# Designed miniproteins, single chains: the designs that were tried, part 57

Each design is a single chain, and the fold is of that chain. pLDDT is the mean over its residues in the fold that is shown.

## One batch from the design tools (miniprotein)

Design m1958
Fold by ESMFold2-Fast:
Structure m1958 (fold): chain A 67 residues (1-67)
Amino acid sequence: DPSVVQQVLEESEQLRQQGQKLLELPKTTDLSAEEREKLIQEGQQLIQQSQTLPQVVGQQAEALGAA
C-alpha cells in the first residue's frame, strides 16, 4: 500500500525533526542538568527511530516488489 509507505516516511521525517528540536533546546535555553540530559536522551532516541523506519520500509518494499 503506497499510502502506508508514504505515512511511514512522513512519520520518520517528523521524528527526525522532533528529535533535532529536542537536541537543540539545551544549546539555546538555560536548563537544569537533569532537564538537559532528559532532552538529549529523548532527542537521540527519536533520531535513531527516524533512521531505522525508512530502512525497514525500503527492505520490505524490495522483498515484495522484486527489485
Scores: mean pLDDT 72

Design m1959
Fold by ESMFold2-Fast:
Structure m1959 (fold): chain A 64 residues (1-64)
Amino acid sequence: SAAEQAAKEAEIRRALARVVATLRAQGRDDEADALESRVNALIAAGRLDEAKEYLEREGTRLLL
């Protein structure tokens, strides 16, 4: 449903904001910009499952 897709998008955007804020606090602006750009592109394409999977994989890699 549209409501379920909107809720999923909102959850992905909140998770993205947390990872990006952490990277920027560490002075890793280029990595934050690249992650944000890719995740936002997947969201814009309606590829919410791929956006979530990409963020989980890359967010874990970057913050590990």
Scores: mean pLDDT 88

Design m1960
Fold by ESMFold2-Fast:
Structure m1960 (fold): chain A 113 residues (1-113)
Amino acid sequence: SAEELIEEAKKALAEAQTAYDNGDFERAVKLAEEAIKLAEKAIQLDPNNVEAYRLLGSAYLLLAEAYRKMGKTDEAIKAYDKAIEYFNKAVELGDKTAESLRKKAEELKKEIE
């Protein structure tokens, strides 16, 4: 179900955050990519699921931060762009709290451009 995929994506994202906080940026990338894959499958089942779009934005934001720490500037910029895109979609679907996350992603992207 979309709900089960969202819960698994949340777990993967939490593990990705833990890896990032511990300085294991390669593991953070892999776990963030797993969270993205799970959340994308949730959207295939429920295309208007606000939580799945917010989760995609957050996973891409963490992916961008991990790439930034690894010195992979081009990959970080692409991941920030995806984070902004998905947070915008979450806002369009009614999650006004995603607007502050979108602004954060835009500000972080400007720091490396």
Scores: mean pLDDT 91

Design m1961
Fold by ESMFold2-Fast:
Structure m1961 (fold): chain A 74 residues (1-74)
Amino acid sequence: SEALALARRGVEIARQGAELKAANPDDPVAYAAGSILRAGGGFDGALALRRAPDDAEVAALAREANRIGGGTRL
């Protein structure tokens, strides 16, 4: 499904952003790039949830992408 693929992509992109930042804590370029990737992953997750609002798997992945992406909705 398109929504499921998008949600999975969101989690992967957000994780890549977090890893980039963690691997290069004192590099301002890596910090900025990682922050952009994390936010992008969260956005992809939100889009996936909007396309499939009743899909529990999409909802779980979207929440994970948002959490990694710097979403503070907790």
Scores: mean pLDDT 79

Design m1962
Fold by ESMFold2-Fast:
Structure m1962 (fold): chain A 88 residues (1-88)
Amino acid sequence: SSQLLNEAKELARQIAEVTGMSPAEETQLLDEIDKIFNQPEKSYISLAALLALIQEGLLRLKLAGDEEAYDRAVELHKQLMEKIKQGI
């Protein structure tokens, strides 16, 4: 569904903003989402790459002591995973 893909990408952009991802990291995150929705036979590889990017972002917030941003990023991550589950 193009609607689910667009919703997943919007959540990913919000995660990138909250976690302070570089433009290159955000582009990679969005590319992995495109692969998950368009290449289901390789979704596990793209999902692993996506999870690694988000975990690095969460770790940066944790090290910075930004508890509010961390909690927001965790909630956005949960919402993104639900959209991915609906799209696969």
Scores: mean pLDDT 87

Design m1963
Fold by ESMFold2-Fast:
Structure m1963 (fold): chain A 64 residues (1-64)
Amino acid sequence: ESLAKFGKAVAATGKETLTLEEIEKIAKEHASEETGNALLDALKELGKEEYTQADLMAAVAKAR
């Protein structure tokens, strides 16, 4: 599943927070275009400079 690959890639960074640009890069490499776009749209709605693991998990749940 595309979301599972994305989750593993995020965990592999070892970072507690990620910027939108970093997340977009990971999504392009490890998720489908549809999944990546849905995930990024959900994160943009939060309007944050950096996103925590909890923010990413919530966005992943919405993108499913």
Scores: mean pLDDT 74

Design m1964
Fold by ESMFold2-Fast:
Structure m1964 (fold): chain A 70 residues (1-70)
Amino acid sequence: LEKQLEEALSDDTSFIDARPDLTPEEKAALFDVARRLQLVGIQWEAELLLKKNPSPELEEILKRVREILD
């Protein structure tokens, strides 16, 4: 689950790697911000979905996202 989530986030941020005008430090900062924002969004959406449609898989995703954000 954690690995699958990280892979999905990496795919969404591949455009940052394609930027030759950015330094490695700037790229790292953008990756951190992008990942944090995506994880917060996933957490919020999962909480909303869980209220409407309880699912053990969704609860597990929420738990893992919280662990990653910490």
Scores: mean pLDDT 67

Design m1965
Fold by ESMFold2-Fast:
Structure m1965 (fold): chain A 75 residues (1-75)
Amino acid sequence: EFRKKFIEKTVELMRLMLERADRLTPEQQARLREKIKAIVKYLLKLPEEDQKYFEELISKDPRLRAIYEEAKAEL
């Protein structure tokens, strides 16, 4: 229950970061992407059930899904 709320809030934060990135330079957007990727790598250290819930939440956001796939490939 608590972990699901944490994941939901973290996903919402990442979405807000990406929306704000639209006003940044390409270099700043790349740095922001790396920060979001670090957050995703942290979430991928959670138990399997929490990872599946995270994957389900981002399935509807192609930008977060792309960052997720990059983070997973680097692990």
Scores: mean pLDDT 80

Design m1966
Fold by ESMFold2-Fast:
Structure m1966 (fold): chain A 71 residues (1-71)
Amino acid sequence: KFEELEEEIKALVSDNPQALELVERGIRLIKEGDLAGANRLFQEAVALIPDPEVASRVRELGLELLQLAMS
């Protein structure tokens, strides 16, 4: 569920402090109802990730978090 995806996405970016900060802010914006702002921050975080497989997974998890918030 949402909490499990939140833990997974944060773990994936834990070695990248700038990407982690953007992910944490994006999750905060989801909880505040700003889904458009959250999507922008997740896209910025993905751009900072040099590993394409990790970047792809972070993009997937960000989308799943947004979809759960709309449910």
Scores: mean pLDDT 84

Design m1967
Fold by ESMFold2-Fast:
Structure m1967 (fold): chain A 67 residues (1-67)
Amino acid sequence: TPEVDLSALPDDPEEAIRALGRAFGLSDEEIEEAIREYRRHHAGQPGYVAGVVMELYARRHPEDFRV
């Protein structure tokens, strides 16, 4: 799992999703999916940025989270 400093993310939620998604090795399609999820269900709530990216990553790469 890539080591990511969440405090270093951009202030804009969509740019933060792109930066975090790239750090986790997500594809452009997966990053756009995370941005669509954020816009649909969490718009105006930047605290959900990390959660949206991490949920998508965990859903597509469950083995990396050792549940």
Scores: mean pLDDT 70

Design m1968
Fold by ESMFold2-Fast:
Structure m1968 (fold): chain A 60 residues (1-60)
Amino acid sequence: SDVEEFVREHIGLDLESLTEAIMKKFGLKRSEVSPLLTALYNGEISVEEFIAKIEALVAK
């Protein structure tokens, strides 16, 4: 998946930079990405769950 490859390559970025990178790459809104990425960085969801949720948003 393009989403999985991109996220795994860029996961070392800070929260803001990764949010903006995902928004630009996949044409997603900040309101769609920011809550999911905040949950990931707080340890509330796994990387695998985060990728699946972003893939679902991109598929719409």
Scores: mean pLDDT 86

Design m1969
Fold by ESMFold2-Fast:
Structure m1969 (fold): chain A 81 residues (1-81)
Amino acid sequence: MEELRQRMKKLSSGATKEEIEHKEKQIKEARDILNKPNPSLSDILTGIAKTMGALMLDPDDEEAIKLLNELSRKEKELIEK
């Protein structure tokens, strides 16, 4: 239901179906990376890139913004160790 509601909401905003599907896929893949038990720096950077791609399609996406913040925090932990 939530995915359908988000798709309907974005369709109302003029985004194409392909853009909505691509955004949702990027967010899901970034979330999967964040949820890995021991993500590598390369995994986190890939997650950040995917989240940035989603934000280029929808800069106000709250889930993508939250994911970007969590991934950036994880990147800092891995680099500044």
Scores: mean pLDDT 74

Design m1970
Fold by ESMFold2-Fast:
Structure m1970 (fold): chain A 67 residues (1-67)
Amino acid sequence: SAALEREVLERTRELILEDPELKARLEELLQQGLSEKEAISVLVSTDERARKYYDEALAEVIRALEA
């Protein structure tokens, strides 16, 4: 659902912002004119740590919805 997608992306962003290297890469993509959703999608598709943060965020959001 759109609500699930939004919450997962928001949590993934929080985890990325706590990682200095991924934060710098996110900021670079945003400076290049990508939207936040597009920039996070690029990072999750190209970086193994960003993918792990996405998987963690997805698991957290799903658990919260099923509780």
Scores: mean pLDDT 85

Design m1971
Fold by ESMFold2-Fast:
Structure m1971 (fold): chain A 64 residues (1-64)
Amino acid sequence: MVVGEAEAGGIRARAVLDGDDITVTLDRVPTPEEEAAVRKAVEDAKRVAQLKALLKELEEKAAE
């Protein structure tokens, strides 16, 4: 499942969740600053994906 896509400093990143593992693919080798920006974007995307999954489960159990 794709959990996020981000562009930081001209680098495109795609994060794919496979079970408990997240694989990040980059267009090129990042600088340390670009890597930090991509890491932050991936963490934010992961949190959103986890919250959406939990909300869907809670809605199905509690209301719909």
Scores: mean pLDDT 64

Design m1972
Fold by ESMFold2-Fast:
Structure m1972 (fold): chain A 75 residues (1-75)
Amino acid sequence: SMREELDKRLEELLERAHELARRAEEKGDWEVEARAVLVAMAAASALGIEDVEEQKEAVKELEEKIEEVEKRLEE
């Protein structure tokens, strides 16, 4: 179902955000670490969204946000 796909994407976002935070900490990039932690918290919160369309929008926004944070770490 769409909800199972969204839950899976949120769980992948959580893992991705935690790994990004760990890598940022290794580099001493506290700003990227903080941003990655915020994405992880938002993804965990979004798992509790009961409305499928709201959850879908949250997933899309968080996927865009984590990509920006990853790019910032690489710069």
Scores: mean pLDDT 86

Design m1973
Fold by ESMFold2-Fast:
Structure m1973 (fold): chain A 80 residues (1-80)
Amino acid sequence: DAEIRELAARLVELARRDAAIASTLHGLNIPITEEALAKALSQLSDEELAELRAALAAYEADPSRVMDLALLLQKLLGKV
């Protein structure tokens, strides 16, 4: 719960800074708000949330990996 809300807040901040992330979330018809993202993330398993955290950490270390993160968001959030 608190973990999901923290991830949602991180994704909102990322979308403000990176157009590829914003475009990905818009393409999934997910409003770029903490509430909407927390709702979407709540459908994911613990393993999927861990995979998303790893992809976020990888992107933060190397912003050139934005496409890896965008594809993972489509895979995880597009299925719900």
Scores: mean pLDDT 81

Design m1974
Fold by ESMFold2-Fast:
Parts: structure tokens; sequence; C-alpha cells
Structure m1974 (fold): chain A 64 residues (1-64)
């Protein structure tokens, strides 16, 4: 339904905002370069589902 689709988009937005803040913190601390941060943010913006965003967040956490 439209309501289920809207719920999925809202969940994606929440996960996306959380992961973007994590990327910003890594950049602000000098752990990643501005170019690496831009590449990660571009991948996050390209992730169209909450599952895709969660997979990118998991991959980051497993590296740290």
Amino acid sequence: SAEQREAALARRGLLLNTEKESVKELLDKGIISPEQAEARLAKLDAATSPEEVAALARARAERG
C-alpha cells in the first residue's frame, strides 16, 4: 500500500541521516579524507531502500 511505501521511505530517511552523521564524524576527526567522505555520501544517496542503507552502515561498522 501507499502507507507501507511511505513507512519504508521514512525508515530509509532515518537510517540515512544516522549514517551520514557517522561519516561526518569520521571526516571531522580526520579518520577519512574529504574525497572518501564524498564517495561514501554518494553511495548512501544512491541507496533507494532502507535495506541498502543498513547494508552500507553494517559494512562501515565491520571495518571499524
Scores: mean pLDDT 83

Design m1975
Fold by ESMFold2-Fast:
Structure m1975 (fold): chain A 85 residues (1-85)
Amino acid sequence: MELLEELERLVEEAKELDPSLSSLLEKLLELSKEAAESEDELEREILLGMVRLIVGVMLLITESPELKELLRRMLELSEKLVEES
């Protein structure tokens, strides 16, 4: 619960920094929630793989150091959220 709330806050902060990434950031949050809720280990691995790919793409296209730090933190929280489930 706490990790999800933190992830949601970081997603909103990132959207404020770069609104053009809003759709990708929403997708990241959705996939992270789906991975955490999944009882299938393979499905969790696939969903986390998608989260890592989306973060990787955003890290490649953004030039903002502040946004890059938020993206790395979001990935860390997504991984922890799934691990705690």
Scores: mean pLDDT 83

Design m1976
Fold by ESMFold2-Fast:
Structure m1976 (fold): chain A 90 residues (1-90)
Amino acid sequence: PAALLEGMTAMAAGDYDTAIAHFEEAIRADPTLAHAWLALGYALAQQGRYDEALAAFDRAIEVARARGDEATVADAESQRAKTLALKAAS
């Protein structure tokens, strides 16, 4: 979807506020897009918004698991674990 791609472009530029807005738009259009939840969690974690990032990763895991997308489940679980470590170090 266009909003997911726009968010990824903003994230690559380090513009996490713009990236988050685009990922939220993608989720509003299709809340079953596990990749949008995963990307939202990553962008939130980059801003130090760890509790919000963990919630987004939990949603990514839930949605990906419902679709049988094991690769996205593994990716979201990995990012969730990294976010927990960053939160503990903060």
Scores: mean pLDDT 88

Design m1977
Fold by ESMFold2-Fast:
Structure m1977 (fold): chain A 88 residues (1-88)
Amino acid sequence: SAAEEADRAVHERVTSAALALRPALEAALAAGDWARAAALLEELARVAEEALAEARAAGASPELIDKLEEGVAGLRALAAELRARAAA
């Protein structure tokens, strides 16, 4: 269905962004560069927020909406913790 295609497109967008950012995020974490790691997670959260807005507009499944909302909240929370570590 059109909704299933929309769900797949949103999932692919978020997954592609996560995969693209992963090497830089892993390098930042390994180096103890908490500020950079936070910035990369904030960028991924932004992509997920845009995908969430598109999913809502496209009438995506409630399950996908819930997962994206949870994912955004988790990324934002982790980024905030890393920002706090960078300030210490």
Scores: mean pLDDT 84

Design m1978
Fold by ESMFold2-Fast:
Structure m1978 (fold): chain A 100 residues (1-100)
Amino acid sequence: GAEKAREYAEKAEEYARLAIEYARRSGEAADRGDSELAREYAEKAVEYARLANEYALEAEAAAEPDDKEAMRYANEASIYAGVAAVAAGVAKLVAKLAGG
C-alpha cells in the first residue's frame, strides 16, 4: 500500500543522499591526492547506493498495480536509487584513477 511504499521511498532517499555525500567526499580526497581516503569514501558511497536500491525494490513490492499513490512513491525511490548508483560508480572510477 501507499503508506509502506512511502516509508521505503523515504529510506531510499536517505541512503541515496548518503551515497551522493560520500561520492562527493571521495572526489575531494582524490583531488588532493589522498587515494586511500578517496577509495574508502567511494566504498561507502557504493554501500549506501546498494541500500538505496534495496529500499527502492521494497517500495516497488509494496506498490499495488492500481494504487497510483504507491506507484508514485515506488517511482520516486527508483529515481533516487538510480542517481545514487551513478554517483557511486563515478566516485569508484575517480578513486581508482587517483591511485594510478
Scores: mean pLDDT 88

Design m1979
Fold by ESMFold2-Fast:
Structure m1979 (fold): chain A 95 residues (1-95)
Amino acid sequence: MKKYTLTLVLRLRGGTPEQARALAEEIAKKLQEKYPNLKLVDLRVRGDTVVLTFEFEGTDEQAKEIAKELLEIARDIARKHGMEVVKATATVTEK
């Protein structure tokens, strides 16, 4: 199996830094519930920007599927928290 690093970068509009942190934690929790093999290795909030870094072992196809789901979950949770996603990027890097 190959190791992958998946990085989600969200730029948000509206809400507080506390709400951005809560959003980041909810995204991480929901993803780990859906993908138990996905490990959260870093969570950062800087102003309006949220960065979540995960590690995953599996296939290239699985890594791409998880990256797509990451973007969908992030947008859904941001909407639930009343925040606008100005930019969202999910990147997959083979380790």
Scores: mean pLDDT 81

Design m1980
Fold by ESMFold2-Fast:
Structure m1980 (fold): chain A 87 residues (1-87)
Amino acid sequence: SNKELAEEFLKLAKEGAKKALEGKTVAEKLKGLGDAGMGFAGAVSLGDKEAAEEALKYIEEVAEKEKDPVVKQLAQSGVETGRQLLA
């Protein structure tokens, strides 16, 4: 069902954001951020605005807490794009 698929995309976003924050290399962090972005895009594609908003909050956490400037800037850009898509 779309609800079960939205829950999988939310899990992907949450686990991706965790991987971005906890990753040992920039490559691992970018993979995590990419997974979080895919989770958000999946929720948007389903038309599940509530799931998309929750997925975006995980990306916002990366933008707030990340110390690597490249990963932080990409997360910030993702947040801005995501907010525009949900407006």
Scores: mean pLDDT 90

Design m1981
Fold by ESMFold2-Fast:
Structure m1981 (fold): chain A 116 residues (1-116)
Amino acid sequence: SEIEKKLQEIAERLDAVLAEHPLRLDLPVGSPQAEAFGATVERALQAPGPWGRILVAASLFAARYAARKGELLDPDMTPKELLEKAIEYSREEGRDEMARIFEEALKVLDELEKKK
């Protein structure tokens, strides 16, 4: 579908930007932060097709943001909330291209919600 093609293009652009400008996440083994991140990634990987890749990338950015604030990721966070946190962190870190790609993913999610 047109939406599936759009999500694939978004996922490929996220992969390309992360390859050139990687985000490292150093969490202590067995920490509550590492467990919260792991739970969020496991949920993201259950999403079909390119959406899983997009949400894994968003989880990484959201986890980095939470770690910076001394907070835990909420394991019940929705895909929308996860993308919104990833966008906020990307903007704060000057990763404007990454923020724009996550904004496009959020617009696709909003379009899907409007069709229900």
Scores: mean pLDDT 81

Design m1982
Fold by ESMFold2-Fast:
Structure m1982 (fold): chain A 90 residues (1-90)
Amino acid sequence: MEAEKKAKEAREKAEEALKKLEELGSSPEDIERVRKALEVAENFEKASPQELLEAAGLLARAGKRSKVSELLFEAARLMVEATNLKIKEE
């Protein structure tokens, strides 16, 4: 389903961003934000729309001053799109 495909893409981009943040010695707070967002994304089918949008917010917040901002903002955008599709498919 389209929602699941976008959620998987968001998760993959967030996972790549997390690895880069850890390699760069980025803020522990930003690393924790991405980890929390990934936990919600991995449980996409069971997560509420509210939880998914909060996860997207965490990704965007981690992206604001990050060297991997593009990946984090793309992951956040895909998470919002996946959430909107999930709502529409219900």
Scores: mean pLDDT 81

Design m1983
Fold by ESMFold2-Fast:
Structure m1983 (fold): chain A 96 residues (1-96)
Amino acid sequence: SALEKELEEGIEKALEAFRKAVELLYEGKLTEEEIESFKSGLESLVEDGAIEKKLLEELLEAIKKGDKEKVEKITEEMLKQMREYMKKKIEELLKK
């Protein structure tokens, strides 16, 4: 129970950091190196099955178009998928 609580708190902190990274990307506050690193990380999450490829493509398109409401909506859906993926991985580790 104590380990599960720490892991759940860690997930929520990681998801909040992700939300902040998307906000900074939308606001043009990231360096070119940070943008490439962030995109590479998102591609890895797609390869791992943590997020849908279509959501990544829609997020990048919405950012390019300056559609803040769509960026926020896609970000929340990505956060939901990432949370479910991370919880599933924790459950698999704790059942073995």
Scores: mean pLDDT 83

Design m1984
Fold by ESMFold2-Fast:
Structure m1984 (fold): chain A 74 residues (1-74)
Amino acid sequence: MRAQRLALLAALYAARGDLERARELLEEAVREAAAAGLEFDLEEGLAGLEAIAAAPPELRALVAERTERLLAAT
């Protein structure tokens, strides 16, 4: 739960253009997942955040909307 929420927050910050904060949140999500015995591919996750931050405004807005909705449901 906590690792998932942190990963969603990372995607939201990346969609808002705050890639530095997004990276910090993703690294925290990976640490939380590891503590729970789960593996997470940090390199693939970071590449995904960078792709979101570089995406056209329409796609970034869509990511932000969906991520906010998922956060509210979690």
Scores: mean pLDDT 78

Design m1985
Fold by ESMFold2-Fast:
Structure m1985 (fold): chain A 66 residues (1-66)
Amino acid sequence: SMEEELEKKLEELEREGVRAVLERDAEKLYQTGVETAEIYRKLGKEEKAERILKSAEEVVEQLKSE
């Protein structure tokens, strides 16, 4: 189903996000955050999507400030 495909995509994006943090790849981290938020919006979870995007923006800011 579409929902199962989206859940699998979320797991992949979560792993990519962790890897981006470890590699200090701010662009990749922001990209995975945006894609994750888009998937949550498609699932009708707008508040969760906003929280995910905000968290990604905060971590990117921390990486850039170092």
Scores: mean pLDDT 80

Design m1986
Fold by ESMFold2-Fast:
Structure m1986 (fold): chain A 102 residues (1-102)
Amino acid sequence: GSAPQVQVSWLTPPVVGEENTLVDFVSGLNPPSITVTWLRNGQPVSDVQISPLQRGTTTGEYFTTSYLRVVWDPSDRYSVRVSSPTLSSPQVVEATPEGSPG
């Protein structure tokens, strides 16, 4: 499809009270233009690490990965808001708080 694909996951199964890493993978970008905003309980968070846009060798489309380190409390809700010129409205994807692979 022409719309970017957005996936949000825990890098490893999350542990309450420990430092955990959330990962956002965005792919299917053409043109190579995107805004990624991490949200905690609907509020923008700072200290996000975003990888430079990379070009896929097979598709010619761009992708990027962003990382958020958090000391996890299950009461906190994390999401990613993605905006691009190919989207008519921003896409919001919630991180699933799970301790086992679904």
Scores: mean pLDDT 76

Design m1987
Fold by ESMFold2-Fast:
Structure m1987 (fold): chain A 70 residues (1-70)
Amino acid sequence: EIVLSEEEEAELEKVTRELMEKFGLPDSKFPALLARLRAEYLAFKRIGFPPELALKMAEMLVELDLEFAG
């Protein structure tokens, strides 16, 4: 299993908060959204994407899912 650095975890939390603000999500959704973003980020890193691109791809995928989830 890939271990994330403190910097990677901080960036994931930042992006999660930005998505919550953009979509008007309540604080209760933060842990689930962070877990989803982390999972997608790890999946892209495992495929061989560099960290910055993996994060961007994970954010885009989660954002697309939020736009069409309800």
Scores: mean pLDDT 82

Design m1988
Fold by ESMFold2-Fast:
Structure m1988 (fold): chain A 62 residues (1-62)
Amino acid sequence: TLVEWTSAGSGHVFRLPAAPTVLVDPLSYMRFLWDGTRLTPLDMTQEEAELLEKRLAEERAR
């Protein structure tokens, strides 16, 4: 199931998957973790966020 999300201040709309994923706001470049029900801001580096998304993608591929 997908849910619609709009980044505050960006004007862009994202459709969120039911599976966990890492999202980046295209205007602010802030990173968020989507867990299938809520969005949590991530206080981490770009490299850490990319590693987390890689791990989540591996879990989704199973």
Scores: mean pLDDT 62

Design m1989
Fold by ESMFold2-Fast:
Structure m1989 (fold): chain A 81 residues (1-81)
Amino acid sequence: GESFFSEEEQKKLKELLEKAREAAEKGDKEKLVEVIHEILKLLGIPELPYEEDESVEELVERFLRVVQEHLAKRLNAEVPK
């Protein structure tokens, strides 16, 4: 299977995902947003609009949805123009 990342980059992604989970568990929305931005940068996804009124749980769900949609497009091998 094709790897989108080197072994070192995969390790960084895993570490960032663990930091995101820790920030979410602590309710640290600022830290969560920072980690999400780093993950999105590694995946080549544009930054998400930040909404201060959004809960940590809603932010995490929106982030996961965006990542899932981006990966689904790549896995489907069809990207609309």
Scores: mean pLDDT 69

Design m1990
Fold by ESMFold2-Fast:
Structure m1990 (fold): chain A 75 residues (1-75)
Amino acid sequence: GSELAEKAIDLLHKLSEGLDFDAQVEATLAIIQVAIAKKHNASPEEIAELLRRLADVSKHPQVAEALRKAAEIVS
């Protein structure tokens, strides 16, 4: 499997636990999108690009930072 994608999902899940409800929803939707991409055999580079794109449109700075860190781990 995409071991790096699994690590990114785990990181996002852990970081979501300390956030408010709106930020948790945003993080959860990002996790779902990464999980779907992984299931469709997306490359690490494609998953990193997805994570960066999600970070750029994030309304929560903490979620955006977590998504960018996840992208660095995956790429």
Scores: mean pLDDT 78

Design m1991
Fold by ESMFold2-Fast:
Structure m1991 (fold): chain A 89 residues (1-89)
Amino acid sequence: KPLTKEDIEEIKKMFAKADKDGDGTLNYEEFKTFVRELLKKYVPEVDLNSPEVDELADALFKRADKDGDGTINWEELLEYLKELTGYEL
């Protein structure tokens, strides 16, 4: 159940794909795309067009965006995922 190193590598690739401007951060729209790709891979039964997916993305974005700058970098996301899943670097 905890994220493996391979899971982290795959999630990092998804992060890079969602990062359209290549600045190493995701804005809210890019983050919603990222969350949809994660759910598609790990929870394929979920309806990606459901309002619950947008609510989940909003809640996760606010929790990960500790600086309140409106973006999430990879390090912030990785720390959040590590806390949720007990993954060790």
Scores: mean pLDDT 71

Design m1992
Fold by ESMFold2-Fast:
Structure m1992 (fold): chain A 88 residues (1-88)
Amino acid sequence: SEEQLKTDAENAIKGAEELAKKLREMADRSTDPQLAADLREVADRVEELIKKAKEYLESGKYQEALDYANAAILVGAVGLSLARSREA
């Protein structure tokens, strides 16, 4: 249903926002300046996708909002993987 898609999009946007915040916090605590820069770049990309998701949500395009929010989560997950490989 459209109501379910809206709820899923809102939840995915919230998840993406928390992920962007986590990436910035990880960058701030990193002693590797290249990792910090890469994590901030990933967080910026996540935030741009969130902005697009919110624009679709506001226009009633719930599937597109969900797709962009899920893309934001996927991009953010790449940032977590990068941190795991370089700080371990």
Scores: mean pLDDT 90

